# Designed miniproteins, single chains, continued (3): the designs that were tried, part 86

Each design is a single chain, and the fold is of that chain. pLDDT is the mean over its residues in the fold that is shown.

## One batch from the design tools (miniprotein)

Design m10961
Fold by ESMFold2-Fast:
Structure m10961 (fold): chain A 60 residues (1-60)
Amino acid sequence: KKKQEEIERLKKKIEEIEAELAKLRNSTSVEDERQAVDLRNEMIELKGEIRKLKKELAKE
């Protein structure tokens, strides 16, 4: 049950990252491009964490 709350928190973070990426999509700045790459990588990590938590919940 606590892991369900963690999954919801991670999903919310992914939505926030998607919103940030949408803002950066029209930018031509090298700094914004680097930030977009970092945000995409962070989103991949968060999705991995959600998969891990779902696997742990399946064992409970």
Scores: mean pLDDT 79

Design m10962
Fold by ESMFold2-Fast:
Structure m10962 (fold): chain A 106 residues (1-106)
Amino acid sequence: MAAEEAEKKEKEKEMAERMRKVLVEAAELILKGKEKGEEELKKAIEEAAELLIKELEEIKKELEDEDQKESIEKRIEQIEEIKERAINSEEARERLIELAKKVLEA
């Protein structure tokens, strides 16, 4: 019986669905922030990053595989870098807004 492989695939699917929900919430925050102005957009980007990082840290706690945990840690670092760039650059904010629109259109 390939029970362990089936459980692994099911967990991966559940984690993907959890991340999808948080990505949608993050995208909605960014787009609402854009409507209110530049300072509110920057705050929304910080809140969106915190939501994504929090969910990734919860997923990491549920994982037993060290390689998967390291993959999550790298994603957290990437989100922090994207956040920092977006706060300091209008072009980076515009790119995030376009990504947020694509997330909501999917």
Scores: mean pLDDT 81

Design m10963
Fold by ESMFold2-Fast:
Structure m10963 (fold): chain A 110 residues (1-110)
Amino acid sequence: SAREEALTRLAQLVAEAGNLLSAARAALDAGDVETALAHLREAIAVLEEARELARELGLDEVAALLEEAIRLVERAVEALEAGDVEAARAELARAYELLDRVVARLAAEL
């Protein structure tokens, strides 16, 4: 159904965002802040698409979790632009916890 296709697309977007956050963390571990910033900015774009799709599907809790994850990733970007790698790592750890909760909620819908 169109709803099942949209739920699958939402799950794929969330997985892609998680992969981008993991790539950003790996870049930070390598000392490559510019590559980390590029991955985080792409993750924000993917999460924004996921949030709008969750809203269209009436998944209000998932949309709220995605909105909070976007704010945490935006804070990580701001921290890195200010040179605060440890603050960025803390915000990313919190974003990962929210994405894990999104994955659990989506599994209940599929």
Scores: mean pLDDT 91

Design m10964
Fold by ESMFold2-Fast:
Structure m10964 (fold): chain A 64 residues (1-64)
Amino acid sequence: SELEELRKKVEERLEELEKKAKEAFEELSKTIPPEVARELTEGTLESMRTLLEWELKREEEALA
């Protein structure tokens, strides 16, 4: 179903975002304090997760 495909795509995007967040943390921690790098990468990941969850719900409502 389209909903199953949409959920799978969201899950795949979250996995890619988590991978990119780890890479960004490693790069940032070379130039800024680790605490700041962690706040930036974790904050960005949470914001992106919230947006993806909102987008998924919006698409589910559009398909219903």
Scores: mean pLDDT 79

Design m10965
Fold by ESMFold2-Fast:
Structure m10965 (fold): chain A 79 residues (1-79)
Amino acid sequence: TAEQLSREGERMREAISTLPEEAQPRAEELLGDLIATPEEDFEKAREETRRRLLELGASEETVDRALEAAERARRLLRE
């Protein structure tokens, strides 16, 4: 539902908020791109997004939370 999608968006936003303010727009862009990625490319895009978020200063825990929320949001949009 839209409410579930909003909840996953909040989880991603909370994860992003732990990053330096200057890195937050890039993290939002990366996660948005991941959600929009075609199924055939998703696994590779997920790995690249993880690497990029770590480069932006995210902890492994924060990256895992953001990626899980993005995956759930993607499933909700495609169901």
Scores: mean pLDDT 81

Design m10966
Fold by ESMFold2-Fast:
Structure m10966 (fold): chain A 97 residues (1-97)
Amino acid sequence: SLEEELKKAEEEAKKEIEQLVNALNSASPDAGKEFEKKMEEALKKEPEEALKEIRRYADEGVAFANAKHRALGAEMEKAKERLEKALEKKIELEKKL
């Protein structure tokens, strides 16, 4: 059902956000907590604006992680790509509801 697909997309996005938060916390104490708060606030916005802000914050997080450790930045970049796909899928499904 559309409702089940939407729930799966939401769960996938949440897991990728958690992975980004964990990776960022490995780069700097408290960095993940700030990032998580920014992501939660962005998700409250209109879908297109939320996606733009989430992309910006994720890009900033990847850049910060890369400055600390290349492998960590690479891990975050992969999680960012999966998050963007999950959010785009969520937006498409919400428009069909």
Scores: mean pLDDT 82

Design m10967
Fold by ESMFold2-Fast:
Structure m10967 (fold): chain A 81 residues (1-81)
Amino acid sequence: SSMEAELRAILEQLRADLDATIEWIRSQDLPEEVRAALIADLEALRAEVDAVLAGTPTEADIEALQKRVGELQARLAAALL
């Protein structure tokens, strides 16, 4: 269905964005402990995205992942201040 294709495209984009963010964090001059914690959180979220992509994505899956992204973005912003 077109909806399934759209949900899958959103997840593929999210996966790419997470990979780019992980690589960017690795390049930043952050305390090692802070960098490791942020990368671990991002890698955990990426694993959740991969698990959803391995099955049939639902709108509820996207909503849950977007909420997790928002929480992670808030923590990243706090760590960079």
Scores: mean pLDDT 85

Design m10968
Fold by ESMFold2-Fast:
Structure m10968 (fold): chain A 94 residues (1-94)
Amino acid sequence: DEEKEKLLNIVEEVAKLLTEHMKKLIAEKGSDISEEEIEKKTKEQVEEFRKALESGELDAAEIVEEIKKEIPALKAGPPSQQQLAEAVEKGLAE
C-alpha cells in the first residue's frame, strides 16, 4: 500500500531527525541515557507504528493527507519546525 509506505517513510525520517537532536542535547547537557539507548527506543517505536499500520489500526491515507496540510504552516515556523517539514517531505519523496 503506497500510503502506508509513505507514512512509514515520514515516521522514519522524523525519527532520524529527533534522534540526532536528542543526541546533540545529551552531548551538550549530559544525561544518563546513552546514544545507543536512544537509537534502540526510536527503532522500537518505529516498529510498533509499522505493526499498527499493518494491522489496520491507523488510516495511513488520512494521516498522510493531514500531514501534507500541515507542511506549509511548519515551513512558516521557527527553524525546528522547518526541519520537521523537510523530514516529512523527504519521507513523502521516497
Scores: mean pLDDT 75

Design m10969
Fold by ESMFold2-Fast:
Structure m10969 (fold): chain A 61 residues (1-61)
Amino acid sequence: ADEILAELERAVAEAPQILADGERRYKENPDSLEALAAYIAGKIVAASVPPILEMLRERRR
């Protein structure tokens, strides 16, 4: 039943790597919209998912 919580915890753990990979790809090819999109997606996950994870943990307490 805690599947969503586990997925969010995994997303938090993976977000720094996704962000780093996106930044690296963007630096290698600045004209790559795909690399830029990956970088932005990583930033959004890193900023948004931890607050959501804490809200879900609090609701289970």
Scores: mean pLDDT 72

Design m10970
Fold by ESMFold2-Fast:
Structure m10970 (fold): chain A 87 residues (1-87)
Amino acid sequence: ALSEANGLLQRIWDIVNRARDEILRNPEKAKEIVDRALKEIDGLGRELKKLMDERNVPGLEQSKAMAVYLAAVSELYVLEKIAEKKL
């Protein structure tokens, strides 16, 4: 349960890291890249919440996992704004 949740969080952050690398190469496409990455991690975030609920993961551990997920969402938004300032 917790290891599966950590696997989903790793996949989410892999998407963020790939988006960051792509934006650094193509800043003019930042919005398109962020929109695509946000859709991918939204699906994984829903899967994460469902997994934690079905496995009765304790509320504190759920809160920690969701904080890591929300940090990924925030990072994508920051990447978009940084790219806009370079164009």
Scores: mean pLDDT 83

Design m10971
Fold by ESMFold2-Fast:
Structure m10971 (fold): chain A 74 residues (1-74)
Amino acid sequence: SLQQLQQAILDEFQRVADAHREAGMPEHAEKSLTLGQAVVLYAEGRVEEAMKLSGTSKEFLDRLYRAVVSRIQS
């Protein structure tokens, strides 16, 4: 379901954020969590909100979304 995909996306970005935090990069951890939320908005079709939250382009979010979904489904 879309809800299961959204949670899997958030879990992936949480793992990345935790790794950055362990490496002493809290600012990168916070950016990873923000990107996770933006990718979830993108998955919902809320593209404008995703772009505004992340400060990135639609093309960047599409590429990131496809990469994350591929990783989760592997």
Scores: mean pLDDT 87

Design m10972
Fold by ESMFold2-Fast:
Structure m10972 (fold): chain A 95 residues (1-95)
Amino acid sequence: MELQRRALELLRRAPDDLHALTAALLARELARLRGDEELAAELDRALAEAERRHPLLYGLAEGLTGIVIGVGKLIGKPEELLEEMLRLELEKAEE
């Protein structure tokens, strides 16, 4: 299974899990960078629902995701860092 699709499934099962939420946010950014507009739209809809239900947890996950995006751009490896961090967050959420 693609990492981004696994993140979407995990968010649907555990929308109140910080690692699941962070994985989904990272997956959305990765989908956008890869031009997967349909998957990015699916993630965006699921994340919008999670934000409405768990706004404080969403804010924390968004802050963490923003750091990964910023650092990735700074070191010139935005896609690679997003994918590596997505794998780590999925491992934590699935354990």
Scores: mean pLDDT 85

Design m10973
Fold by ESMFold2-Fast:
Parts: C-alpha cells; sequence; structure tokens
Structure m10973 (fold): chain A 75 residues (1-75)
C-alpha cells in the first residue's frame, strides 16, 4: 500500500529534517525538502516544538507530526 509506505517515509523524513536543521544551526521555523531514492518527495516544516512532514510517493501522500522530543528519541 503506497499510502502506508508514504506515512512511514514521512516519519523517517521528520527525523532527518530535524537532524539537518540542528546540525546546520538553521533558524526556526524552517522548511526543508528531501528527495528519496525511490522518487518520494518530503516537505518538512521544522519548528521549536514539532516537525511536520508531508511525503508524496507516486499518487499517494503520507503525513507525520513528531514532537521535537519524539524525533530526537528515534534511533
Amino acid sequence: DLAERAKGKARNAAVAALGYALHNGLPLPVEITLTGKDGAVAEARVTEEEVRVTVTLGDATGEAVLSREEALAVK
């Protein structure tokens, strides 16, 4: 199911976007676009409180919202 795969990718993209913003000292809020090897496009909005991501994979979309604490706890 493309929609379930897109949701999983959105969670992974949220963690990656937060890590990128923190590592590069970006001022918040910031919008980051990530492109996956499978053509998935993740549009992330990183704030001081949360990371919100929408992933488009083909004709399916998935969304994830993680608090800053949740995203930092993901291995």
Scores: mean pLDDT 78

Design m10974
Fold by ESMFold2-Fast:
Structure m10974 (fold): chain A 63 residues (1-63)
Amino acid sequence: EKEKLKKAAEGYKNQIDNAKKSFDRAIEIAADDPEGAERLRAVGDETISNLKKKAEEYEKKAK
């Protein structure tokens, strides 16, 4: 059980790195739409924040 929770926390940390890359790429593609780019930044920040909280929760449960 704890081993799976630790692995899940590691999975969320990997998702954070992937999310950062994906949102950076999407913002570059949206260069012609400044409002869309700003919304992508806001969504990206919220998504990364939520993933960090989930990683922390799973690390806490794995203790």
Scores: mean pLDDT 79

Design m10975
Fold by ESMFold2-Fast:
Structure m10975 (fold): chain A 80 residues (1-80)
Amino acid sequence: MSEEELRAALEKFKADFAGALEYLRKNPNEEVFEQFEKQVRGLLKQLREAAQPLSEEVRKEIEDLEEEVEKKLEELRKEL
């Protein structure tokens, strides 16, 4: 995976994640949330692994994204 492909995947992930959070806030469902959490963590793992041979800048962006995602997942879980 090229750095450009990874950056495109990051932007898509951010957009999809934001949309899913809004949907879950409006349609709270614990089972759907658990499936979403597992899928999101799986995708982040793939992005992190893809970033290993790339620049430190890209790896840092993924680390920051992982922290933001975990925080938002925790906040959403408390609202369910």
Scores: mean pLDDT 82

Design m10976
Fold by ESMFold2-Fast:
Structure m10976 (fold): chain A 71 residues (1-71)
Amino acid sequence: SSFRAAISSLPAPELVRLVLELRAQAAASSGAEKAKLQQQRDIAEDVLAEKLAAASPAERRELGAVAEALR
């Protein structure tokens, strides 16, 4: 998808921030906009999962700390 292509160049920490932002926006939205944001969140989570699967334990810990700081 065009959205997946756009986010695939993002560093993992920025992708974590994007996932959390999309989750927050989806929670605050309704109707068709909510559905669109949920779809984008799912795509961003898939890309993040791919990066985490390739990451070292130290890198995963750093990404977890970023996610907690943005919660």
Scores: mean pLDDT 79

Design m10977
Fold by ESMFold2-Fast:
Structure m10977 (fold): chain A 65 residues (1-65)
Amino acid sequence: GREKGLAGARAGAATPGGGLAAASAGMQHIDNDAEGAARGALEAGKGSGTEGGRRAGQVAHDMAS
């Protein structure tokens, strides 16, 4: 649960081209639950406007599910 969400958020942070923004949003949701963190990372990835951010968000969502 939580560990998978956190790992996904960190993976997003390592993504060049806005991954840090996606990871930050995902981490903020970890305080509520891991599923929220995964969804936050996915949405932030889309908002970053980069393919790398979107992929990192998908990985986070898949790992937390």
Scores: mean pLDDT 58

Design m10978
Fold by ESMFold2-Fast:
Structure m10978 (fold): chain A 110 residues (1-110)
Amino acid sequence: AAEAEARAAALATAAALLEGMAEAAERTAERIREDPARAREYIDELAALARALAAGMRDAVPEAGAEAGARLDALLAAARAAAADPERAVEHLREAAEYARRRAEEFRAA
């Protein structure tokens, strides 16, 4: 009972961090649409937040959190590489948000 409750709490924590990441990615996409010249700056700020959230996920669920963090890092790297093309950068940020939401739902279901 106690071990199952602890695991459920850890997965819920990781899910909440992933939802925060999805919201941050969506806000960053909105900021890029409002001021495309600052896309790289906004993505770098998001990447710093993503690293902090990924650390929290690894603390809560080490293996699954590391996997989710690595996938988000790859999606944000793609957004950063596309920073000179704001529409492509926004598309990659949407992919990151969609991945984060899906993974959060998986953590809650487990």
Scores: mean pLDDT 87

Design m10979
Fold by ESMFold2-Fast:
Structure m10979 (fold): chain A 82 residues (1-82)
Amino acid sequence: SSVDQTRRQVDDVIRQVQDNVRQLRQMRPNDPTVQRVVNGADNVVSQVRNDIINNPSQIPQRFQQLSMIRDNMNSIIQSIQS
């Protein structure tokens, strides 16, 4: 079903966000700006996990939010590497 497909996509994006969190923490462990981004991402992941259980109708909106966070983090990682 489309709901099952969306949930799998959400799980995939959560993994990507968590990988980016780990990478950013390793690259810039004492950077307050990076710490703010990482903490924001962790909070959204926690909210999405809660929404999967309690508010499944909000999953598509949370998927868009996580995707934007992932893409923003990818840009930050790329900037640090360049």
Scores: mean pLDDT 84

Design m10980
Fold by ESMFold2-Fast:
Structure m10980 (fold): chain A 105 residues (1-105)
Amino acid sequence: METRTQVLLENKKLKKGETLTATFTAPADAERVVVRVQVDKPGAKLTITVTASGRPTVTQEAVAENGEAVLSLPGVRKGDTLTVEVKADEDVTIKKVEVRLQAPA
């Protein structure tokens, strides 16, 4: 199964209560999408909101216990636009926001 990874953001400072937004256009069809957010502060509380073309918005509150939060979504079609919004309850540096696309079998 082929997996594609796209990095959306790296090394962005996020203040308490601010929202950081990243957009991504799917280069291919995928059966599963995984959004991974890495932060410099383990235990930071994050709210991750993902909006995809033609789909309901998915919102997850996560504690980045190991400095990482992961959100899994149903697949996308080539050309679909994903918007990923990250909000923190404290000042953090977003080390990386990446999207992994799992290709159809």
Scores: mean pLDDT 77

Design m10981
Fold by ESMFold2-Fast:
Structure m10981 (fold): chain A 80 residues (1-80)
Amino acid sequence: SREALELTYEALKQVMKTGKVPQSLLDEIARLDEEAYRLVQEAIERYKKGDIASLIGLLLRTIGELIDIDLAERRAEEAE
């Protein structure tokens, strides 16, 4: 869902800044989307390994998915 992607984007920003995500945010993501939760956990592991390029890739992919949803919603509104 869009909400799960928006929370995932927020979590990925937190990982990029501090290498950590608040437990409350992790729990919320896990409730909405288990796959998104796994992606955030992988991002934390990548940060610990110093793989910042992989983290940037994950962040950009999440932004792209949010843009795609936004464009799909806009297209639906223009068609109605």
Scores: mean pLDDT 77

Design m10982
Fold by ESMFold2-Fast:
Structure m10982 (fold): chain A 59 residues (1-59)
Amino acid sequence: SALAEKAIAAAREAGSLSAALSAGKELYDHGEITREGFEAALNAKTAEEALAAIEKGLV
């Protein structure tokens, strides 16, 4: 979706774990990511790991 593409791109550009988790929550609140993907992102230690979990969890 356009929302997911924009949110992920913005978080990747920001390059921080907090930005990635913020994007993950926005997508989860909009039903664009699975619960499993969101929980995996919350357990990530880096921005790259969080974004990978978000992309894998996209509905």
Scores: mean pLDDT 85

Design m10983
Fold by ESMFold2-Fast:
Structure m10983 (fold): chain A 62 residues (1-62)
Amino acid sequence: MDKEKKEKEEQEKLLKENRAQMAAGGVVLQQRIQQEREAGNTGRADAMQAMMDAMQAAIDSS
C-alpha cells in the first residue's frame, strides 16, 4: 500500500475507534489530551485534563 493511503486509512480508523472507546471508557481521553497539546490546542487539552483530574479526585476521595 502507498504510505499516503495507509496514513489516511489509519487516521480514519483511529477516529472511529476513538469514538467507540470514549463511550466505553476514559482511556482515550488521556490520548486525546496528549494530541491536543502536541497540536497546540492548549485550551482544549486543559479542559480535558480538568475532567480527568476531577474523575481522579472522585476516585481518590472514595
Scores: mean pLDDT 68

Design m10984
Fold by ESMFold2-Fast:
Structure m10984 (fold): chain A 64 residues (1-64)
Amino acid sequence: SEKEKKAFEAGNKGGMEALAEAMRAGQPIDEAVAARAREAGTKAAADTLGISEEEAQKLGKKGA
């Protein structure tokens, strides 16, 4: 669906922005930075779908 596609795109954009900010700040891309990027992506996807971050995480698990 279009909403799911937009949510996926928003999630990817949010995660990439978090990684780009870490790189601009001179931070190494470690597990903590990767975790923050995943959280940013989940939040962006949840906001796009109009659901909670917890619900967005559950949807991601069902797709795996």
Scores: mean pLDDT 75

Design m10985
Fold by ESMFold2-Fast:
Structure m10985 (fold): chain A 90 residues (1-90)
Amino acid sequence: MAEREEKFKQIEEIVKKELPDAKVYLGKKYFTVVVPDPSKITPELLQKLAEIADVAIVDENGNLLGVVKKGTSLEEAQRLVEEIKRRAAA
């Protein structure tokens, strides 16, 4: 439990620096990042999150846009960003 709170703080700090309007929640299975503007998501941001934990990316309406798994490579993050933006535009 303590380790999970520490990871939450790390994720929140990263997210607040790159996406100040985004919100971070401690979910049951995944840490959840609510992103108002998915166009601001970068592959580098997803890779930084993947260094810490599995993270779910959702829009303001709670729609799941994608899940970043721990250990995601930059190439995998690039593909995931494209999928997130496509889902957000639909």
Scores: mean pLDDT 81

Design m10986
Fold by ESMFold2-Fast:
Structure m10986 (fold): chain A 89 residues (1-89)
Amino acid sequence: MSEKIKESLLKEVIESVKWAMEKAGLPQEERDALLKKVEELVKKGDFEGIIALLRSSPNKELQIEADVHEAFLLIIEALDKIDEERKRS
């Protein structure tokens, strides 16, 4: 269950970043560069790195997007805890 949810959330992360960049009105060159970095982090499974990258942006819209992605990470961690509690019971 958690594995499929994690894969779905990673896809949502990429699409969410694309949407946030479009909404923020970033120049195409900046959008392409940022998206490339996000895709590399997704390939590495470095979700925390994606949050850090967005949060370090000078753009307020991307900083807000980092907060949304942090919530996704908390959901993944909560699901992992539920799975562990079930195994202990």
Scores: mean pLDDT 73

Design m10987
Fold by ESMFold2-Fast:
Structure m10987 (fold): chain A 78 residues (1-78)
Amino acid sequence: EEKIKQLEADIAQTEADIADLRGRMAELEKNLPSLTPEQQREAERELSVLYTAIGILEAARDFLRVQLEKLKEEEEKK
């Protein structure tokens, strides 16, 4: 079923995007103690932006998962 496969692909892509942003966040956090105070403020601002972006993508992923579950339930009831 095309719709189920499309949602699974969209979920997988969103999870990959989340993982990429989390990797960038982890790299910034790892380097934070070795930065100057000015660089730390810049990194903290970037971390805040990444945290917000991850939250938006996680909400989108969760929405897609709910849609996938609903479609699977509809197929099982036939």
Scores: mean pLDDT 83

Design m10988
Fold by ESMFold2-Fast:
Structure m10988 (fold): chain A 82 residues (1-82)
Amino acid sequence: MEEAEELARRLAEEIATAAVERGETSEPLEELVERTAKLLLGMLEKLSEDPEAALAALDRALADATDPLTRAALARIRDFLA
């Protein structure tokens, strides 16, 4: 669990920092990191319970994502699992 939390936070920091540097958001960096980390942690937790169901849910979430930050976060975790 702790390792998943650390991984989620590291990926969230990379994604959020890139978005802020490009001027794509008015949200504070800290809030973006927390929001993105929670999303990634949720996916990692689902993956530990049922990897096949989690991958299917991830692919569905990617198809439904309209927010660029959410899409980038889900794509990063999907690539990590490939």
Scores: mean pLDDT 73

Design m10989
Fold by ESMFold2-Fast:
Structure m10989 (fold): chain A 58 residues (1-58)
Amino acid sequence: SSSLQQMIADLQAEKAELDALYKELKDKDPFLANVYRIVIGGTDYVIDRLQEKIAQLE
């Protein structure tokens, strides 16, 4: 559905921001950078599941 497609787009945009923060923080604050790395991985997982759901609904 259009709402699922919008959710994927929003998550992809948020992931790009998290990737930028991870890049900035990995040498300055490795602990916080590792937290962002985990969140990025979780975001990728959710995007993959939503893409699979769209394929089922088409």
Scores: mean pLDDT 85

Design m10990
Fold by ESMFold2-Fast:
Structure m10990 (fold): chain A 71 residues (1-71)
Amino acid sequence: ALSPVERAVLAHIILTGEATPEEIAKRLGLSRPTVRAALQRLVERGLVEEIKPGVYRLKDLDAAHAALEAA
């Protein structure tokens, strides 16, 4: 299952389509290192991808919804 931080970061990207760690950190009130760690775990899960340096987007919407529902 996703951690609470991973779930919050994933939900933000689902709503926005793409985001930087700084935008997510500001929105969620988290540190940038915490957000980057969560983003790397979401990339490892195949839910999110880094499309250019520091910009992350949703890779698989159906899998992302399933991961959020499992929490």
Scores: mean pLDDT 83

Design m10991
Fold by ESMFold2-Fast:
Structure m10991 (fold): chain A 102 residues (1-102)
Amino acid sequence: MAEELIEKARKHLEEGEKYLKNGDFEKAQKSFIEAMKYAAELYKLGRYDEAAEIADRVGELFEKMGKKKQAAAAYSFAAEAYRLSGNTEKADEMLKKAQELK
């Protein structure tokens, strides 16, 4: 169910942020990749706003890690999800962030 996917994504984000603060970049990256898997499942279920919010946060965290390509990919996903939810303002914001990281 979508609510369980949201909870799992948030848990992986929380765990990843904890690893990032401790300097464990490999475990942080794995946690953020798991969060993105749940964002993709939410997207398939039409839960575009929640999928976009998760991807936006993953983008911010990859950006903090200096993982520009992964951050740009997450922001591009968030942009498409926001566009499909009708949030064109957030979609444009995410596209700009993705472009600035190339």
Scores: mean pLDDT 88

Design m10992
Fold by ESMFold2-Fast:
Structure m10992 (fold): chain A 68 residues (1-68)
Amino acid sequence: MPSLEELLEYVRKKTDELGMSPETQEQAETNVRRAYETFRQRGITDPEEIRKVVDRIIDSVVSASEAA
């Protein structure tokens, strides 16, 4: 299972590469932190499944951003 820190680094790098505003980056981080708690509570440990959910969160936040 990737650590929360590793997932947040991935999110920051990805949103930065996409030219997202700091507020959009913070929203993506917040959503990933919430998803991570759900993974912990459900016992989801598969890195591939976790990454798919994280990528979906980034895509949703980017698509909803008025600055992107």
Scores: mean pLDDT 78

Design m10993
Fold by ESMFold2-Fast:
Structure m10993 (fold): chain A 82 residues (1-82)
Amino acid sequence: GLSEEERKKLLELFEEAVERKDGVTALRIGKLLLKYEEDKESILRAIGMVLIGIGLLLDYGEVRNEELEEKLKKLEEEIEAK
């Protein structure tokens, strides 16, 4: 499962992605949370985050943010290395 620190970092990156209209990063974060979250409320939040990411992709297309992509990749690798 996710640690509280890992969850907080993912949620903070999601907020940055939404602010920057980066639907690709927002969708990836939501999918990662869906993979590792186990409680109903966290799963429902993650589903909402996936839907927000899809909405951003529909409205703004594939916005690339190399800084956010790098931060997410590092965090994803740390989570998956468990």
Scores: mean pLDDT 85

Design m10994
Fold by ESMFold2-Fast:
Structure m10994 (fold): chain A 81 residues (1-81)
Amino acid sequence: GPLVERLLERELERARKVIQEADTDGDGYLTKDEFYEALLKMGYSEERAKKLTEEAVKKYGDPLSVEEAIEFVEEYLRSGV
């Protein structure tokens, strides 16, 4: 319902912000380690962040673009509901 969609919207906005901030050198790419740290900052457990990082690297490679990282997290958040 609308409440679930609003919660997802807030999590997506937060994820985009954290991922963009993880690109500290502004090259438009995140290393495996930078993406893992971003997931931890989003509030994921170490185990979940590790699994998500491994899946993202498997799908996009290391490094992955900021756009790919955002797409992966958005897909994960939407598929988890």
Scores: mean pLDDT 79

Design m10995
Fold by ESMFold2-Fast:
Structure m10995 (fold): chain A 65 residues (1-65)
Amino acid sequence: MKLATESVQLDKYIPDEEARKLVEEAAKETGKEVVKVEIKGNTVKITAKTKEDAKAIAEKVKELA
């Protein structure tokens, strides 16, 4: 099974713990599962089982940030 990854660039620096909480909330609100999260500065990379799931979570993270 190939996983899909989407990246979100945030407007400001957010600590890893807070960024992970944003991803968890976005996943909860969209009803999608997050397989992996990678954080580098202002960039959050979200890996999910499908490209549609990854994109939905990424868009929700942008709304919540």
Scores: mean pLDDT 79

Design m10996
Fold by ESMFold2-Fast:
Structure m10996 (fold): chain A 80 residues (1-80)
Amino acid sequence: DERRRLEETLRRALELLKKVLQMIKEGAPSEEIRKQIEDLKRTIEEARELAERVGDQRSLAEADVLLEQAKILEEIVEER
């Protein structure tokens, strides 16, 4: 069921985003944070592809917002 997989993938992306934020707060090494951001971005892209296949514009928009957040976090990590 592509709809269930989409919902699961979006939930996983949110969990990864929370993990990245926690790692930044705890001062984890930049290399480890970058690895988690790469996993986050891959998960978001999977969600976007699923949303397009299902025709779910709301989920597509949610994935786009998550991708923007991931890019901002990537810039923060690169600056420091």
Scores: mean pLDDT 86

